Designed miniproteins, single chains, continued (3). Designs and how they scored, part 101

Each design is a single chain, and the fold is of that chain. pLDDT is the mean over its residues in the fold that is shown.

## One batch from the design tools (miniprotein)

Design m11735
Fold by ESMFold2-Fast:
Structure m11735 (fold): chain A 67 residues (1-67)
Amino acid sequence: MEEEARKNFIENLRKKYGDPEVAERAKKLFDEGKSYSAALYEIDAERFKGVNPEAAEEARKLAEELS
């Protein structure tokens, strides 16, 4: 996988959520072999968990299907 693409994806997530913990979570998911799409949906599921449980469940399902 392109090193530059991975760095740009992580940096964009960090800027989008304003939380360095999101960047660390994304790195961990990539190390587990998750695709960019699966990692994004899993992070979205975690972020929506307390705000929109229905959206969180849909994102979780998409992350699992893309894994």
Scores: mean pLDDT 74

Design m11736
Fold by ESMFold2-Fast:
Structure m11736 (fold): chain A 80 residues (1-80)
Amino acid sequence: TQLQGVKNTLEQAKKYVEEGNYDLASFLAEQASKSARSLGLDEASKHAELGSKYAKQGNGEEALKHLQKAIDIVDQRLSS
């Protein structure tokens, strides 16, 4: 599903933040933000965009926080 695809991309972005690969994490989080927005998940899109921004700044702690919020929103939608 498109929702599962967004979740997979967010999880991959989170993994790259944990590995210190901030450039790739930022790119994937931005992709997930666009996909979430196209699905009407505006709050998940906003958090994915913030995750991308913080990853680009090298702020892994804030990046992980926002990526996790985006994942939680997508998971809630997948369970409903």
Scores: mean pLDDT 89

Design m11737
Fold by ESMFold2-Fast:
Structure m11737 (fold): chain A 65 residues (1-65)
Amino acid sequence: MLDLEIAEGMIQMAATVLGLKSSVEIEDGVLRIKDEFDSEEDRELFVKLAEKIGKSTGVKIVVEF
């Protein structure tokens, strides 16, 4: 399932709830997330959430730091 809009909304909500600042871009059917993480633990948590969202929606998600 290719639900880019749903995946983008879920990622933006997750970032907001966690207090993270992120930018989300869509290129060639891939969601790209660019953010500065305050800690390695925040990075790992966000990457795991992005992975789960990608698996549930079928959208490929890439996290950049």
Scores: mean pLDDT 72

Design m11739
Fold by ESMFold2-Fast:
Structure m11739 (fold): chain A 78 residues (1-78)
Amino acid sequence: MPPSDEEVNEGMALILIGVGKLLFSKGKYEEAAELYKKAAEIDPSLEAEALKLQAEALEKLGKLEEAEELRKKAEEAE
C-alpha cells in the first residue's frame, strides 16, 4: 500500500525534527530553527511541537520576541 500524502509529510517532518534536535544538541541553533520551521510547514499535526522547538532554538540565539510569538502560535496550533 503506497503511503498517503499525509503519511509522507509526517515522515518528512519527523526526519526534519530529528535532524534539528541533533543540530540543536551540537549548538547549531540557526540550522536547527530552520529545520523545525520546515517541519511545522509540512505537517499540521506536528506544527505545535515544531514551533515550540523552533522557539527554544531562537531563545538560544537571543531572539526572545520571535520565540514568544512562536510559542503563542504553537498554543493556537493545538
Scores: mean pLDDT 79

Design m11740
Fold by ESMFold2-Fast:
Structure m11740 (fold): chain A 75 residues (1-75)
Amino acid sequence: ERTFSEREEYVRKAALKATNRILENLPADTPLDVLADISEAVAKAYRDALAQGLPKEEIEKRFEELVKEMLEKYK
């Protein structure tokens, strides 16, 4: 059984992984307001995943879609 702490840690790691993937694929000169939008989107996804009690597979899907959305929007 997954505890709350294990779930928090998993979501935290998923959010960090998503953030790194987005940053690796954006131009080095990406504006600060774009970085702020990305940070806000990641924070929202993190909060939503914790609040909704999503299973591991759904957490992974949501962060994968977030990476895709951010790259399509800003790349």
Scores: mean pLDDT 78

Design m11742
Fold by ESMFold2-Fast:
Structure m11742 (fold): chain A 70 residues (1-70)
Amino acid sequence: ELEELLEELRELLKEAGLSDEEIEKVIKALQEGNFEEADGLLARAASQLSEEKRKRLEELYHKIREIIEK
């Protein structure tokens, strides 16, 4: 479940134009519960995506955060 959500997140971040290094930084930060570290890169990704993809990114972030914080 979490791995599938993270894989979908990687795909969206790549479409947003983030580098592999930036994508891995986001994934690691989320897995470690360091949401503040991920927020800046996620905000930049959201600004580069269509409205539909931005909404999907927000949904993925919410689901991942719920799993990690529980």
Scores: mean pLDDT 81

Design m11743
Fold by ESMFold2-Fast:
Structure m11743 (fold): chain A 55 residues (1-55)
Amino acid sequence: KKWTPESLAAFLGVSRSFATKLLNGVRRGLSVEQIAELLGMDPGSTRRLLESLGL
C-alpha cells in the first residue's frame, strides 16, 4: 500500500506517531485485535478503519 506515516496522519487528522504504529502493525502482519490493542481502540472500529484505508 502507498501510505506513509505523514500522508496517513494528514488524511486521518491524527498524530504521526499513531499513523506510524498503525502502518507498522499492518506491515508486521499483526491481527486486527493486536493492532487495536496497540492503538488503544476496539477491534470493530480498528477493522473498519483498516478497511476504509484499503489495508
Scores: mean pLDDT 81

Design m11744
Fold by ESMFold2-Fast:
Structure m11744 (fold): chain A 72 residues (1-72)
Amino acid sequence: MLEAQIQAALAAGDEVGAKLAELSKKIAEAYEAGDYKKAAEYADEAAKLAEEAGLPGAEVIRKDAEELKKKA
């Protein structure tokens, strides 16, 4: 979930955490606007960053990104 992703990013406290927080905000904004294509792009970027950092939520973020891509 976006809330858990933001908390994980803040806990990281470095450039990966900061980028994930920004991407989480952009995913929420795009989703709220009904722009699933932009939401999918931001979610894909967030999933890549989370995977590279080895974050516990990376798998959930990846699945969310794939689902958004199908709707985009």
Scores: mean pLDDT 73

Design m11745
Fold by ESMFold2-Fast:
Structure m11745 (fold): chain A 107 residues (1-107)
Amino acid sequence: SVRAQLDRLVAQIEELLAELRRLVEAGEIRGIYAIAFALYLLSGQALALLDQLPASPELGQRRRVMQVVRDGSARLLATPLDREAILAAARALLDAVDAARAAPVVA
């Protein structure tokens, strides 16, 4: 089902975000572009599946988080091969994800 596919994609994105957080905390940039590329592709797929589901506050929150992941991963992929710039872009992505998750679901 569309919902089951979405739930699997979200779980994969959560695992990749956790790995990105570990790399950032370690000050490590090896593998970071591969994670950013996976986040970009999977968040795009999740947004496409969200467009197939009826609107709800819970799905609206998921859409906001997925959009933040997609935008942040795109910026990270566009970041030049500079350690400090890459870590700053990755931290910005993680901070934006945390903020989107903390935002209230209610109108």
Scores: mean pLDDT 88

Design m11746
Fold by ESMFold2-Fast:
Structure m11746 (fold): chain A 66 residues (1-66)
Amino acid sequence: SEEEVREWIRENSDLDEETLEKRFELARQIADELLAVGRDYLQWLLEKATSPAAKARIEADLAALE
């Protein structure tokens, strides 16, 4: 979880809380952008998929994103 990662960083670095919050805000922004790209890629794969098993897996992966 995010809190487990925060705790690990606190134990293994000298980062102050303000810097840590700013870095997690940036990480969340990057994650949101990557999720959008991931959704577009999966949608493209779904349009190209020919096997029922492949389509079912891609649809499940799309449903898992937001």
Scores: mean pLDDT 77

Design m11747
Fold by ESMFold2-Fast:
Order: C-alpha cells, then sequence, then structure tokens
Structure m11747 (fold): chain A 74 residues (1-74)
C-alpha cells in the first residue's frame, strides 16, 4: 500500500539521519529511496535529476527532501 511505502521511506530517512554514512551507504540509501518514490508515482524526470547529482551526500539530501514532499501529498 502507499502507507507501507511511505513508512519504509521514513525508516530510510531516519537511518540516514541517525548515523554517519559512507559515500557508498549514501548512494545505496538514495537508490532505495528513489525506487520507492518511483513506486509512489514520482515523475521519472524528478528521479533522474536526483540521480544526476554527483555528490552522494547532496543526492541523499535531495532524495530526503522529495520524501517530505510525497508525505505532504499523502
Amino acid sequence: SKEELVEELRKLVEEALSRKLSPEEQREITDRILELLRKLGVPESALEAIRAIEDPEEALIYAMTAVQEVEKEV
């Protein structure tokens, strides 16, 4: 369900904020967030924009911001 996908996104965001991540871990969490956002109907153009960010930390920050926007729209 959409609620289950949003809950999984929240857990990924909490993990990203709760500990120091390596660049590889930042990329992995970003990729998982983008996959879930795709399942929730976020446009591929928005997902591609985040994937294009070269810095793993910046990409993760933008991915987490996209999660907040999806949560507002339910």
Scores: mean pLDDT 83

Design m11748
Fold by ESMFold2-Fast:
Structure m11748 (fold): chain A 60 residues (1-60)
Amino acid sequence: MEIRVEEIDGKWAVVVTYNGETYRAFFETRERAEEGKEMLLKASPEEAAEIVKRGEEYAS
């Protein structure tokens, strides 16, 4: 599992790659994205991927 923070289209994203799939969760600030990454690193790879996938589905 790989987790990183990157800027996409002027927004900050946490990018998770798990089992060959890539998921993105968008945040309003870099600080929020970094916090998200730190929390995901404390979760299991399966839980981290599921959290980000759900966030991506509900992104507005």
Scores: mean pLDDT 74

Design m11749
Fold by ESMFold2-Fast:
Structure m11749 (fold): chain A 63 residues (1-63)
Amino acid sequence: MVEEVERLLRSIPDEINRSLLLAVLAISLSAGLSDEEIARLAAETARKLGDEETAARIEEIAA
């Protein structure tokens, strides 16, 4: 799950959004969050950045 989310985030063409979302993923992993918590936080962050497509794809991977 988390590995699939990471691959998705690395494919984001917007450099700023990609960097921010990868940073959120790295911090969440370092904090010891569960795969479900990481996916939820990444999807919420993508949505706040205006990237609803990436948020929906993360939710699909986490389902």
Scores: mean pLDDT 83

Design m11750
Fold by ESMFold2-Fast:
Structure m11750 (fold): chain A 64 residues (1-64)
Amino acid sequence: SLNPATGRVLARELRAADTDGDGRVTRAEMLAAGFSEATVDRILALADRDGDGYIDEAELATLV
């Protein structure tokens, strides 16, 4: 698990990466927001509990 402060920062940045405002953050949106491919893979490994390749608001809540 992440440190709560790190989880909150990560969740905030992932919400900002949701450029479509659809409540889901895709790999492509994270890359477009300036995250590296390795960082995106790490974020998905930590938060993508469904294994579907994107992060929704419920998954973001688990990072806090």
Scores: mean pLDDT 67

Design m11751
Fold by ESMFold2-Fast:
Structure m11751 (fold): chain A 73 residues (1-73)
Amino acid sequence: MKVILEAIGLVIRGIGLYIDGDVEGAVEDFKEAAKLLEEAGDLEGAKHYLELGAKVAKEAGNEELAKELLEEA
């Protein structure tokens, strides 16, 4: 459960960063959470947070990062 708890912590922090206007920080936290979820075998959760990160990246105008995240999902 350690990896899942770490992923949850990153998601909560990422949401907080997004609300605070730190879009880049939010994307990085969602990407890191997705990696941890994939390591834990939660492929659906990993895909979900990569897709969320891609949406946030597109909103910030970073289409290249959004494409990379979607291809990884």
Scores: mean pLDDT 80

Design m11752
Fold by ESMFold2-Fast:
Structure m11752 (fold): chain A 61 residues (1-61)
Amino acid sequence: SAAQEALAEQMLAAFREYAARHPDDAEGRRLVADIALQEARKLGLPEELLARLEAELRRIV
């Protein structure tokens, strides 16, 4: 749905801001990315959006 896609984009934007504030903490960025992905799963995002979110988070980490 449009709302689920918007949520995924908001989560990615929030993570990009976090990663920019923590450029020297690769381990912390990975942990926060994992937490974001788990929260997206709990919120019921469809598998296609979860796969896209996971791939995009990996590119940023």
Scores: mean pLDDT 85

Design m11753
Fold by ESMFold2-Fast:
Structure m11753 (fold): chain A 65 residues (1-65)
Amino acid sequence: DLEKKLSEEEKEIIKALVEQLEELGMPKEEIEKVREAMIEAFSKYSGKEKTDEANEEIVKLLKKK
């Protein structure tokens, strides 16, 4: 379970993204695929001290500018 390797900040970012996609009317199946991809990506930063900086960059890429 890759989700167990995530920090609370990483989990909050994934949750916010899932909620945003749900609000936009994305099908649950597609939302789960995005969630799984984000969990996989964040698990690679497990133990990284500057996880917050990486998370901010990911969120900025996904948010409207």
Scores: mean pLDDT 68

Design m11754
Fold by ESMFold2-Fast:
Structure m11754 (fold): chain A 80 residues (1-80)
Amino acid sequence: MTEEEADKLDREGSLALTRGDYEKAVELFKKALEIYKEVLGEDHPRVANLLLGLSIAYQALGKTDEAEELYRKAVELAKK
């Protein structure tokens, strides 16, 4: 899988968030996250941005504990 494929998934996930389709946003962001981790590494800024997007989607779905974990990881990556 390519970074270009992950970029498309990230854009589609962001659109799903905007439309209130939080379950679809989670699925798309998870797919993009897997590709970015393999291609760019876990500490890349794009990974941090996806973790933030996932956190927002999980919070909207009422999965507060998962959202908090993802948000903390995104903030930690942004500090590096």
Scores: mean pLDDT 82

Design m11756
Fold by ESMFold2-Fast:
Structure m11756 (fold): chain A 96 residues (1-96)
Amino acid sequence: MSKEELEKEVEEGIIKIQVAVAKLLISKGKVEEAVEFLEKMIEKYPNSAELYTELGKAYFLLGKYEKAIEYYQKALELDPNNEEAKENLEKAKKKL
């Protein structure tokens, strides 16, 4: 494995851990803290569809459906095959 491939795998692993932390915050009812955490992670990892998908879910739980739609659309721009973002985008649109 090349150094570049290894660095990418490490970054993907870190992103998965950050998503798990956000999910844990949400499960504890700390949804606004999860939003702040995810926004900071997106500043570090702006090309992560998974972070945008989780941020969309957090805004959906806060009843901010227009923001949820915006972040799900950003996730799909980065990963058009993200079924979770696609499904959640349709759910958020039905709330408007």
Scores: mean pLDDT 87

Design m11757
Fold by ESMFold2-Fast:
Structure m11757 (fold): chain A 90 residues (1-90)
Amino acid sequence: EAARRERAQRLLEEAARLARETAERMAHDPEIKAGAEGVAVAFEQALETQDPAMARSAAGAARSLAKHPEIAETAREVARLAEEAARLLE
């Protein structure tokens, strides 16, 4: 139980960090910057509540950013991390 929760927390922390780094890198694009910041906040909320439903919701938000080709690969990666975290929290 504790080990699974710790792994989920690490995955959500990594996802949030990648989202924040993406927002900084894409500072010249206000739409992508705002989207990445929103995703980072969603992951931080999922981390605080440790709710698998919130983690899946955050993964969905990250996946929606894959419509932007400049960050599509990173968006898909952070979505996968969040989905794995959600499974571990169940």
Scores: mean pLDDT 84

Design m11758
Fold by ESMFold2-Fast:
Structure m11758 (fold): chain A 57 residues (1-57)
Amino acid sequence: GKIAELGKKYGLTPAQVLGAKTLLEQLSEEDTIQYLMKEMGLSREEAEELVKELKEL
């Protein structure tokens, strides 16, 4: 599904993508971006793009 496809695109597991979606719903977009950069090793551009795609889920 969409979660698995996002995982492949950004080099994340489906569980990590779902965790990011949950974080986005509980925290701010900026907090989620910082988490993705710090913990998942994404660039700021990749984190911002993933957050945009997570909002469509």
Scores: mean pLDDT 84

Design m11759
Fold by ESMFold2-Fast:
Structure m11759 (fold): chain A 67 residues (1-67)
Amino acid sequence: SEVERLIREAERLLEEAEKNFGTEEGIEALRRAGVLLDRLDLLGHGEEAKELAERAKELIREEKALL
């Protein structure tokens, strides 16, 4: 389904953000993942994406700690 594709894409973007932690590329991947996760929540699929949303929040906190 399209929802499953969005979840898979968000997961790939979070993996990219983790691999590029502390870089502009990592921050951009996090931003893009956040947009997809917000869209999934608005579509009523927030529960299915819950673990990915928690990973994104932790990565955002860690990136902010570098500033």
Scores: mean pLDDT 86

Design m11760
Fold by ESMFold2-Fast:
Structure m11760 (fold): chain A 63 residues (1-63)
Amino acid sequence: AIAEARQLFQQGQQAYQQKNYQEAIQLLSQAIELLEPSTDPDAQALLREAQALLSLAKGQLKK
């Protein structure tokens, strides 16, 4: 679960860097869904990073 969430997060970061914000949002949302039920500190840290990047990606689509 955590390893899969990290992979989705990395793919979301790459999509964001390529300015593919819609793809980034989908990938980050999937990572968040996998991380939400976990109480593991590493998963919680990754969840916060994914949520922050998701907010930035959504902000980039506003125009």
Scores: mean pLDDT 81

Design m11761
Fold by ESMFold2-Fast:
Structure m11761 (fold): chain A 60 residues (1-60)
Amino acid sequence: MEELKKFGEEVKKAIQAAGMTLDEAARALGLSKEDLEAIINGEKEPTEEQRERIKRFLGL
């Protein structure tokens, strides 16, 4: 669970650094806002495909 929280924090910071809203980031990633929020909060583990897409999109 700690790794999920760390990943979520990295994603949140990257979105903010890119000047995007959570809604814009979710739409760009093909995720619901609810799913992206849960991932950022460490409440949901992204699938391998979702994780790769997030990392690629945000340059992580």
Scores: mean pLDDT 81

Design m11762
Fold by ESMFold2-Fast:
Structure m11762 (fold): chain A 70 residues (1-70)
Amino acid sequence: SARQDAIDAAVAEVLREFLEKHPDLSREEKVRLGRAIADTAIQHADTLSVDEVRELVRKEAEKLLEEIKK
């Protein structure tokens, strides 16, 4: 659906932004980040707007990155 395509695009955009900003992440850290982003989007795809999913995904990615960088 157009909505699902928009959510997938938003998820891909956020993941790309974080990977470009943090190129030194290990393969394991990249996989962990990608899974957290995807899981968050899946949990909220039917209940939140595309913009709300994008913001929630960005927030969760930022929090996970803070944990990884500790």
Scores: mean pLDDT 82

Design m11763
Fold by ESMFold2-Fast:
Formats: structure tokens, C-alpha cells, sequence
Structure m11763 (fold): chain A 62 residues (1-62)
């Protein structure tokens, strides 16, 4: 489990680097978390993780 999560996080960080200039609303963040919880495929989980990482990185530097 942890190994898979680390790989997803690394891919998400790469996506965040490409989207550094984006700023997301709290509503969009909540929706991204909802998508992550309801993702039923590995690809869906990766996609949601990338979105969450981009949003999280944006908020951290806010």
C-alpha cells in the first residue's frame, strides 16, 4: 500500500510542478477529495491524486 501511494504522490508532484500558477477554490478542493474517495480504478485514483496535489501545493504557497 505505502509503495503504491508513494508512486502516486511522485506523479502528482510532477503534475503540480506543471500547474504551479493555478489557484483553486475551496469548493474545487472539496470536489477533488470527493473524486479521490470515490475512485474505483487505479487510474482514477492517480488522476484525483494529481488534482489534489496541485491544489495542495498551491494552498501551501499561499
Amino acid sequence: MEKLEEEIVKEAKEAAEKNKDKVYSDEEIAKARELARNAETLEGIKEAAKMIAVISESLKKK
Scores: mean pLDDT 65

Design m11764
Fold by ESMFold2-Fast:
Structure m11764 (fold): chain A 65 residues (1-65)
Amino acid sequence: SLSEEEHKELLRLIGEILRLIGEELDLELKYKRGEISEEEYKKKKEEIEKKLEELKKKMKELEES
């Protein structure tokens, strides 16, 4: 079972992941609307995916504790 501190950290990580998923969806919509270039879309998508991967690793480490 997770401690009180670990539960707070897990909720924080979940919140960050959901925020990044929202940013990725917004970015996809902006690209489909032609509001951003393909180059800007690819760069920002890679940045979001990298952050999301790091947060998923932290979540897994916390759940394995």
Scores: mean pLDDT 84

Design m11765
Fold by ESMFold2-Fast:
Structure m11765 (fold): chain A 103 residues (1-103)
Amino acid sequence: SDADWEALLAALRAWAGQASPAIREAALRVVALAEAARAAGWTPEEVARLVAELARLMALAHAEEKDREFLLSLEGLVAQLLAAAAREAGLPVSWVRAALAAM
């Protein structure tokens, strides 16, 4: 699971490297909050911060990014991050669906 998390965060960092400065900054904040949530043992407070910053990243990407394929790749990464966070925090699949629907 640690290797899976490192691979997923590495994929988000690689995606961010191709994005505009504002989107890159938001994506790197998501990486930092995911690491903080993992270090804290997936507390509800850390999970809430991660979801809020994922929502902010998605809002910025939808407003600014014009490359549809690049945007869809971010949507896939966000879905994978939410699913992984739900698994670690013991949250149901319905929580993942609700979080994605709110973004």
Scores: mean pLDDT 83

Design m11766
Fold by ESMFold2-Fast:
Parts: C-alpha cells; sequence; structure tokens
Structure m11766 (fold): chain A 74 residues (1-74)
C-alpha cells in the first residue's frame, strides 16, 4: 500500500504541475491572479501529501484499516 500512496502523490504532483503550466500560459489572468492560483495549488498539494502520509503511517502503526487508507486515496 505504500507504493499506492507514492503513486497517488506522484499523480497529484504531475497534475499540479500541469495546472500551473496552464495558469502561466493563460493570457486572461493578471500576474497577481496567476500567483494567487499557483500558491493555492501548492498549498492544497502539500495538505493532501501530508494527509496521505499521515494516514499511511497510522495504517502501518495498526491504528487505521486498509479500507480507511484506500478511502483516503480516493
Amino acid sequence: LREAVEEAIARLEAEVEAKKAEIEADPSLSEAEKRSRIVALDAALELRKIGLELTLELYEAGRVSEEELRRALA
């Protein structure tokens, strides 16, 4: 299951990088709007990564079930 968490994190990171590229390429957005959206994406990514790693650590410690970990991956 650690591999599934690592794959989920890698997918999230790739998705965020793609969204950042779209934001940077959008001529309708101001420089400030681009920065705001990128910061929000980075913050959301970090929170999700922390949540997934914490849930995995709790699973490895026997404090959450495999079902709960799989639910966090969805």
Scores: mean pLDDT 82

Design m11767
Fold by ESMFold2-Fast:
Structure m11767 (fold): chain A 62 residues (1-62)
Amino acid sequence: SAHAEEQRRRFLEYLSELTGLSIEEIEKDVDAAIAKLPEEKKKEALEFGRKVEEEAVRSIVT
């Protein structure tokens, strides 16, 4: 859905800003991009990603 896509886009932009990588590079391996973050920010990024995944699942079920 548009809402899930918007949240995914916001997540990728967030990772891009924190890592200095392009969105294209992050899309190739999101886990590797998260692994480059400090431990504190890794926890935040993982939580953000989990919420994006939940919205994607809701979009499929609805």
Scores: mean pLDDT 76

Design m11768
Fold by ESMFold2-Fast:
Structure m11768 (fold): chain A 65 residues (1-65)
Amino acid sequence: MSSEEAGKAGEEAGKAGDAVAAAVGAWDMRQHGLGSEELARKAVEAARAGDAEAAAKYVRQAALA
């Protein structure tokens, strides 16, 4: 297994990505068609890049939109 620090960072990014995908998926349900879908896509891309903060911001923006 990898080191705790590297694994911890990866797990946090993975959990953030999963939480973002789940939250956006549950909220997406075609509320605004492409609008929320676009924000969901950006959130996932940010999470994949390891930017959990940006991913969270997109989720919040989607919730407000």
Scores: mean pLDDT 60

Design m11769
Fold by ESMFold2-Fast:
Structure m11769 (fold): chain A 55 residues (1-55)
Amino acid sequence: MKVRALQDVPTEGEEQAWIEKGDILEVLEEFENGLWLVEYKGKKGYVDSSVLEEV
């Protein structure tokens, strides 16, 4: 599933932005806690689903 970032998203545990607002990325897995596993720029991480919009 392809999603668009609604805001800049840091990597979990980092303060620097990994995903920038407006970026399109692929969701690999959805978790029941509202976090989605995504792959972007060769890195995998968890992103809050509330800051992603399905496209």
Scores: mean pLDDT 74

Design m11770
Fold by ESMFold2-Fast:
Order: structure tokens, then C-alpha cells, then sequence
Structure m11770 (fold): chain A 75 residues (1-75)
């Protein structure tokens, strides 16, 4: 497989982090859809061997999930 370019990997990382951030400011099915989209980009970066980029995305997703669970517990 041809690996992603650095520019392509950076764009995917930024898109995934933005999706995770949008999930934090959303509720229910909308938040779940944003998290699913961010996770698809994370898996894509992992498959392409862009581990450093994938790790940053995973951290953003984990933070978003934690924030959403905190909001749910407060409700």
C-alpha cells in the first residue's frame, strides 16, 4: 500500500479532532455520529501506519468521550 503523505495525514488528523470537538458540543445521536466519523479517520491513520497522527486523534476522541459521559452523568 502507498502510505498517506504528511499533508494528507495532517488534514485527516485535523478533520478527526474537529469532529471529536463537535461531538462534545452535541447530544444524543448527533454526538454519536461525530464520534463515529472521528473513529473512522483514526482507524484510517492507523492502517496507513501514521501512528503519531493516529495517537493525537485517539487522545482527542478519548477526551471528547470523557466530556460527554460527564455531561450524561450530570443529567
Amino acid sequence: MKPLSDEEAERLKQAAIELAEKAVHSDGSTAARYLAAANLLYVGLEIEGRTDYAEEVKKAIDEAVARLEQRRAAS
Scores: mean pLDDT 81

Design m11771
Fold by ESMFold2-Fast:
Structure m11771 (fold): chain A 83 residues (1-83)
Amino acid sequence: MEKELKEIEEKLKKIEKKIEEAKKSDVSKQIELYNEAIKEAQELIKRMLEEGIGDESMFELLKKLEEKIKKAKEEIAKLKAEL
């Protein structure tokens, strides 16, 4: 569980870095990077649920991933409105 928690945290950091790079890109590239981040976060959530969430720290990471997905979807909607 602790080793899996660390791997999930590392993947979350990669997703956050991708979102940060998206903010510095043009609109089309931002949408692409946000969609990739959403997909990676959704796949990570699916794996966590399939493997079982028995730890409080895992629940907190799950909530953070869901929040990142929600915010990324909101940003994509705003960017699409500007296209």
Scores: mean pLDDT 78

Design m11772
Fold by ESMFold2-Fast:
Structure m11772 (fold): chain A 69 residues (1-69)
Amino acid sequence: MSAAEAASAAGAAARAGDGEAARKYLQQMFDSGASPGGVRAAGGEAARAAEAAGHKETMDAALQIANEA
């Protein structure tokens, strides 16, 4: 899986309220050679997608991963 594919999958998981899947895909971005800045940006986008969909718990999980990157 490419870093771009992993970022897209993380956003889709976050929109669906699946915080565990979003976390796994953001981790796969590191495994695919994404920079820490790239993972932080993807985590922020995933958090926004979760918030827009009304999934506060998933938003918090995505923000935590962004802060850890």
Scores: mean pLDDT 80

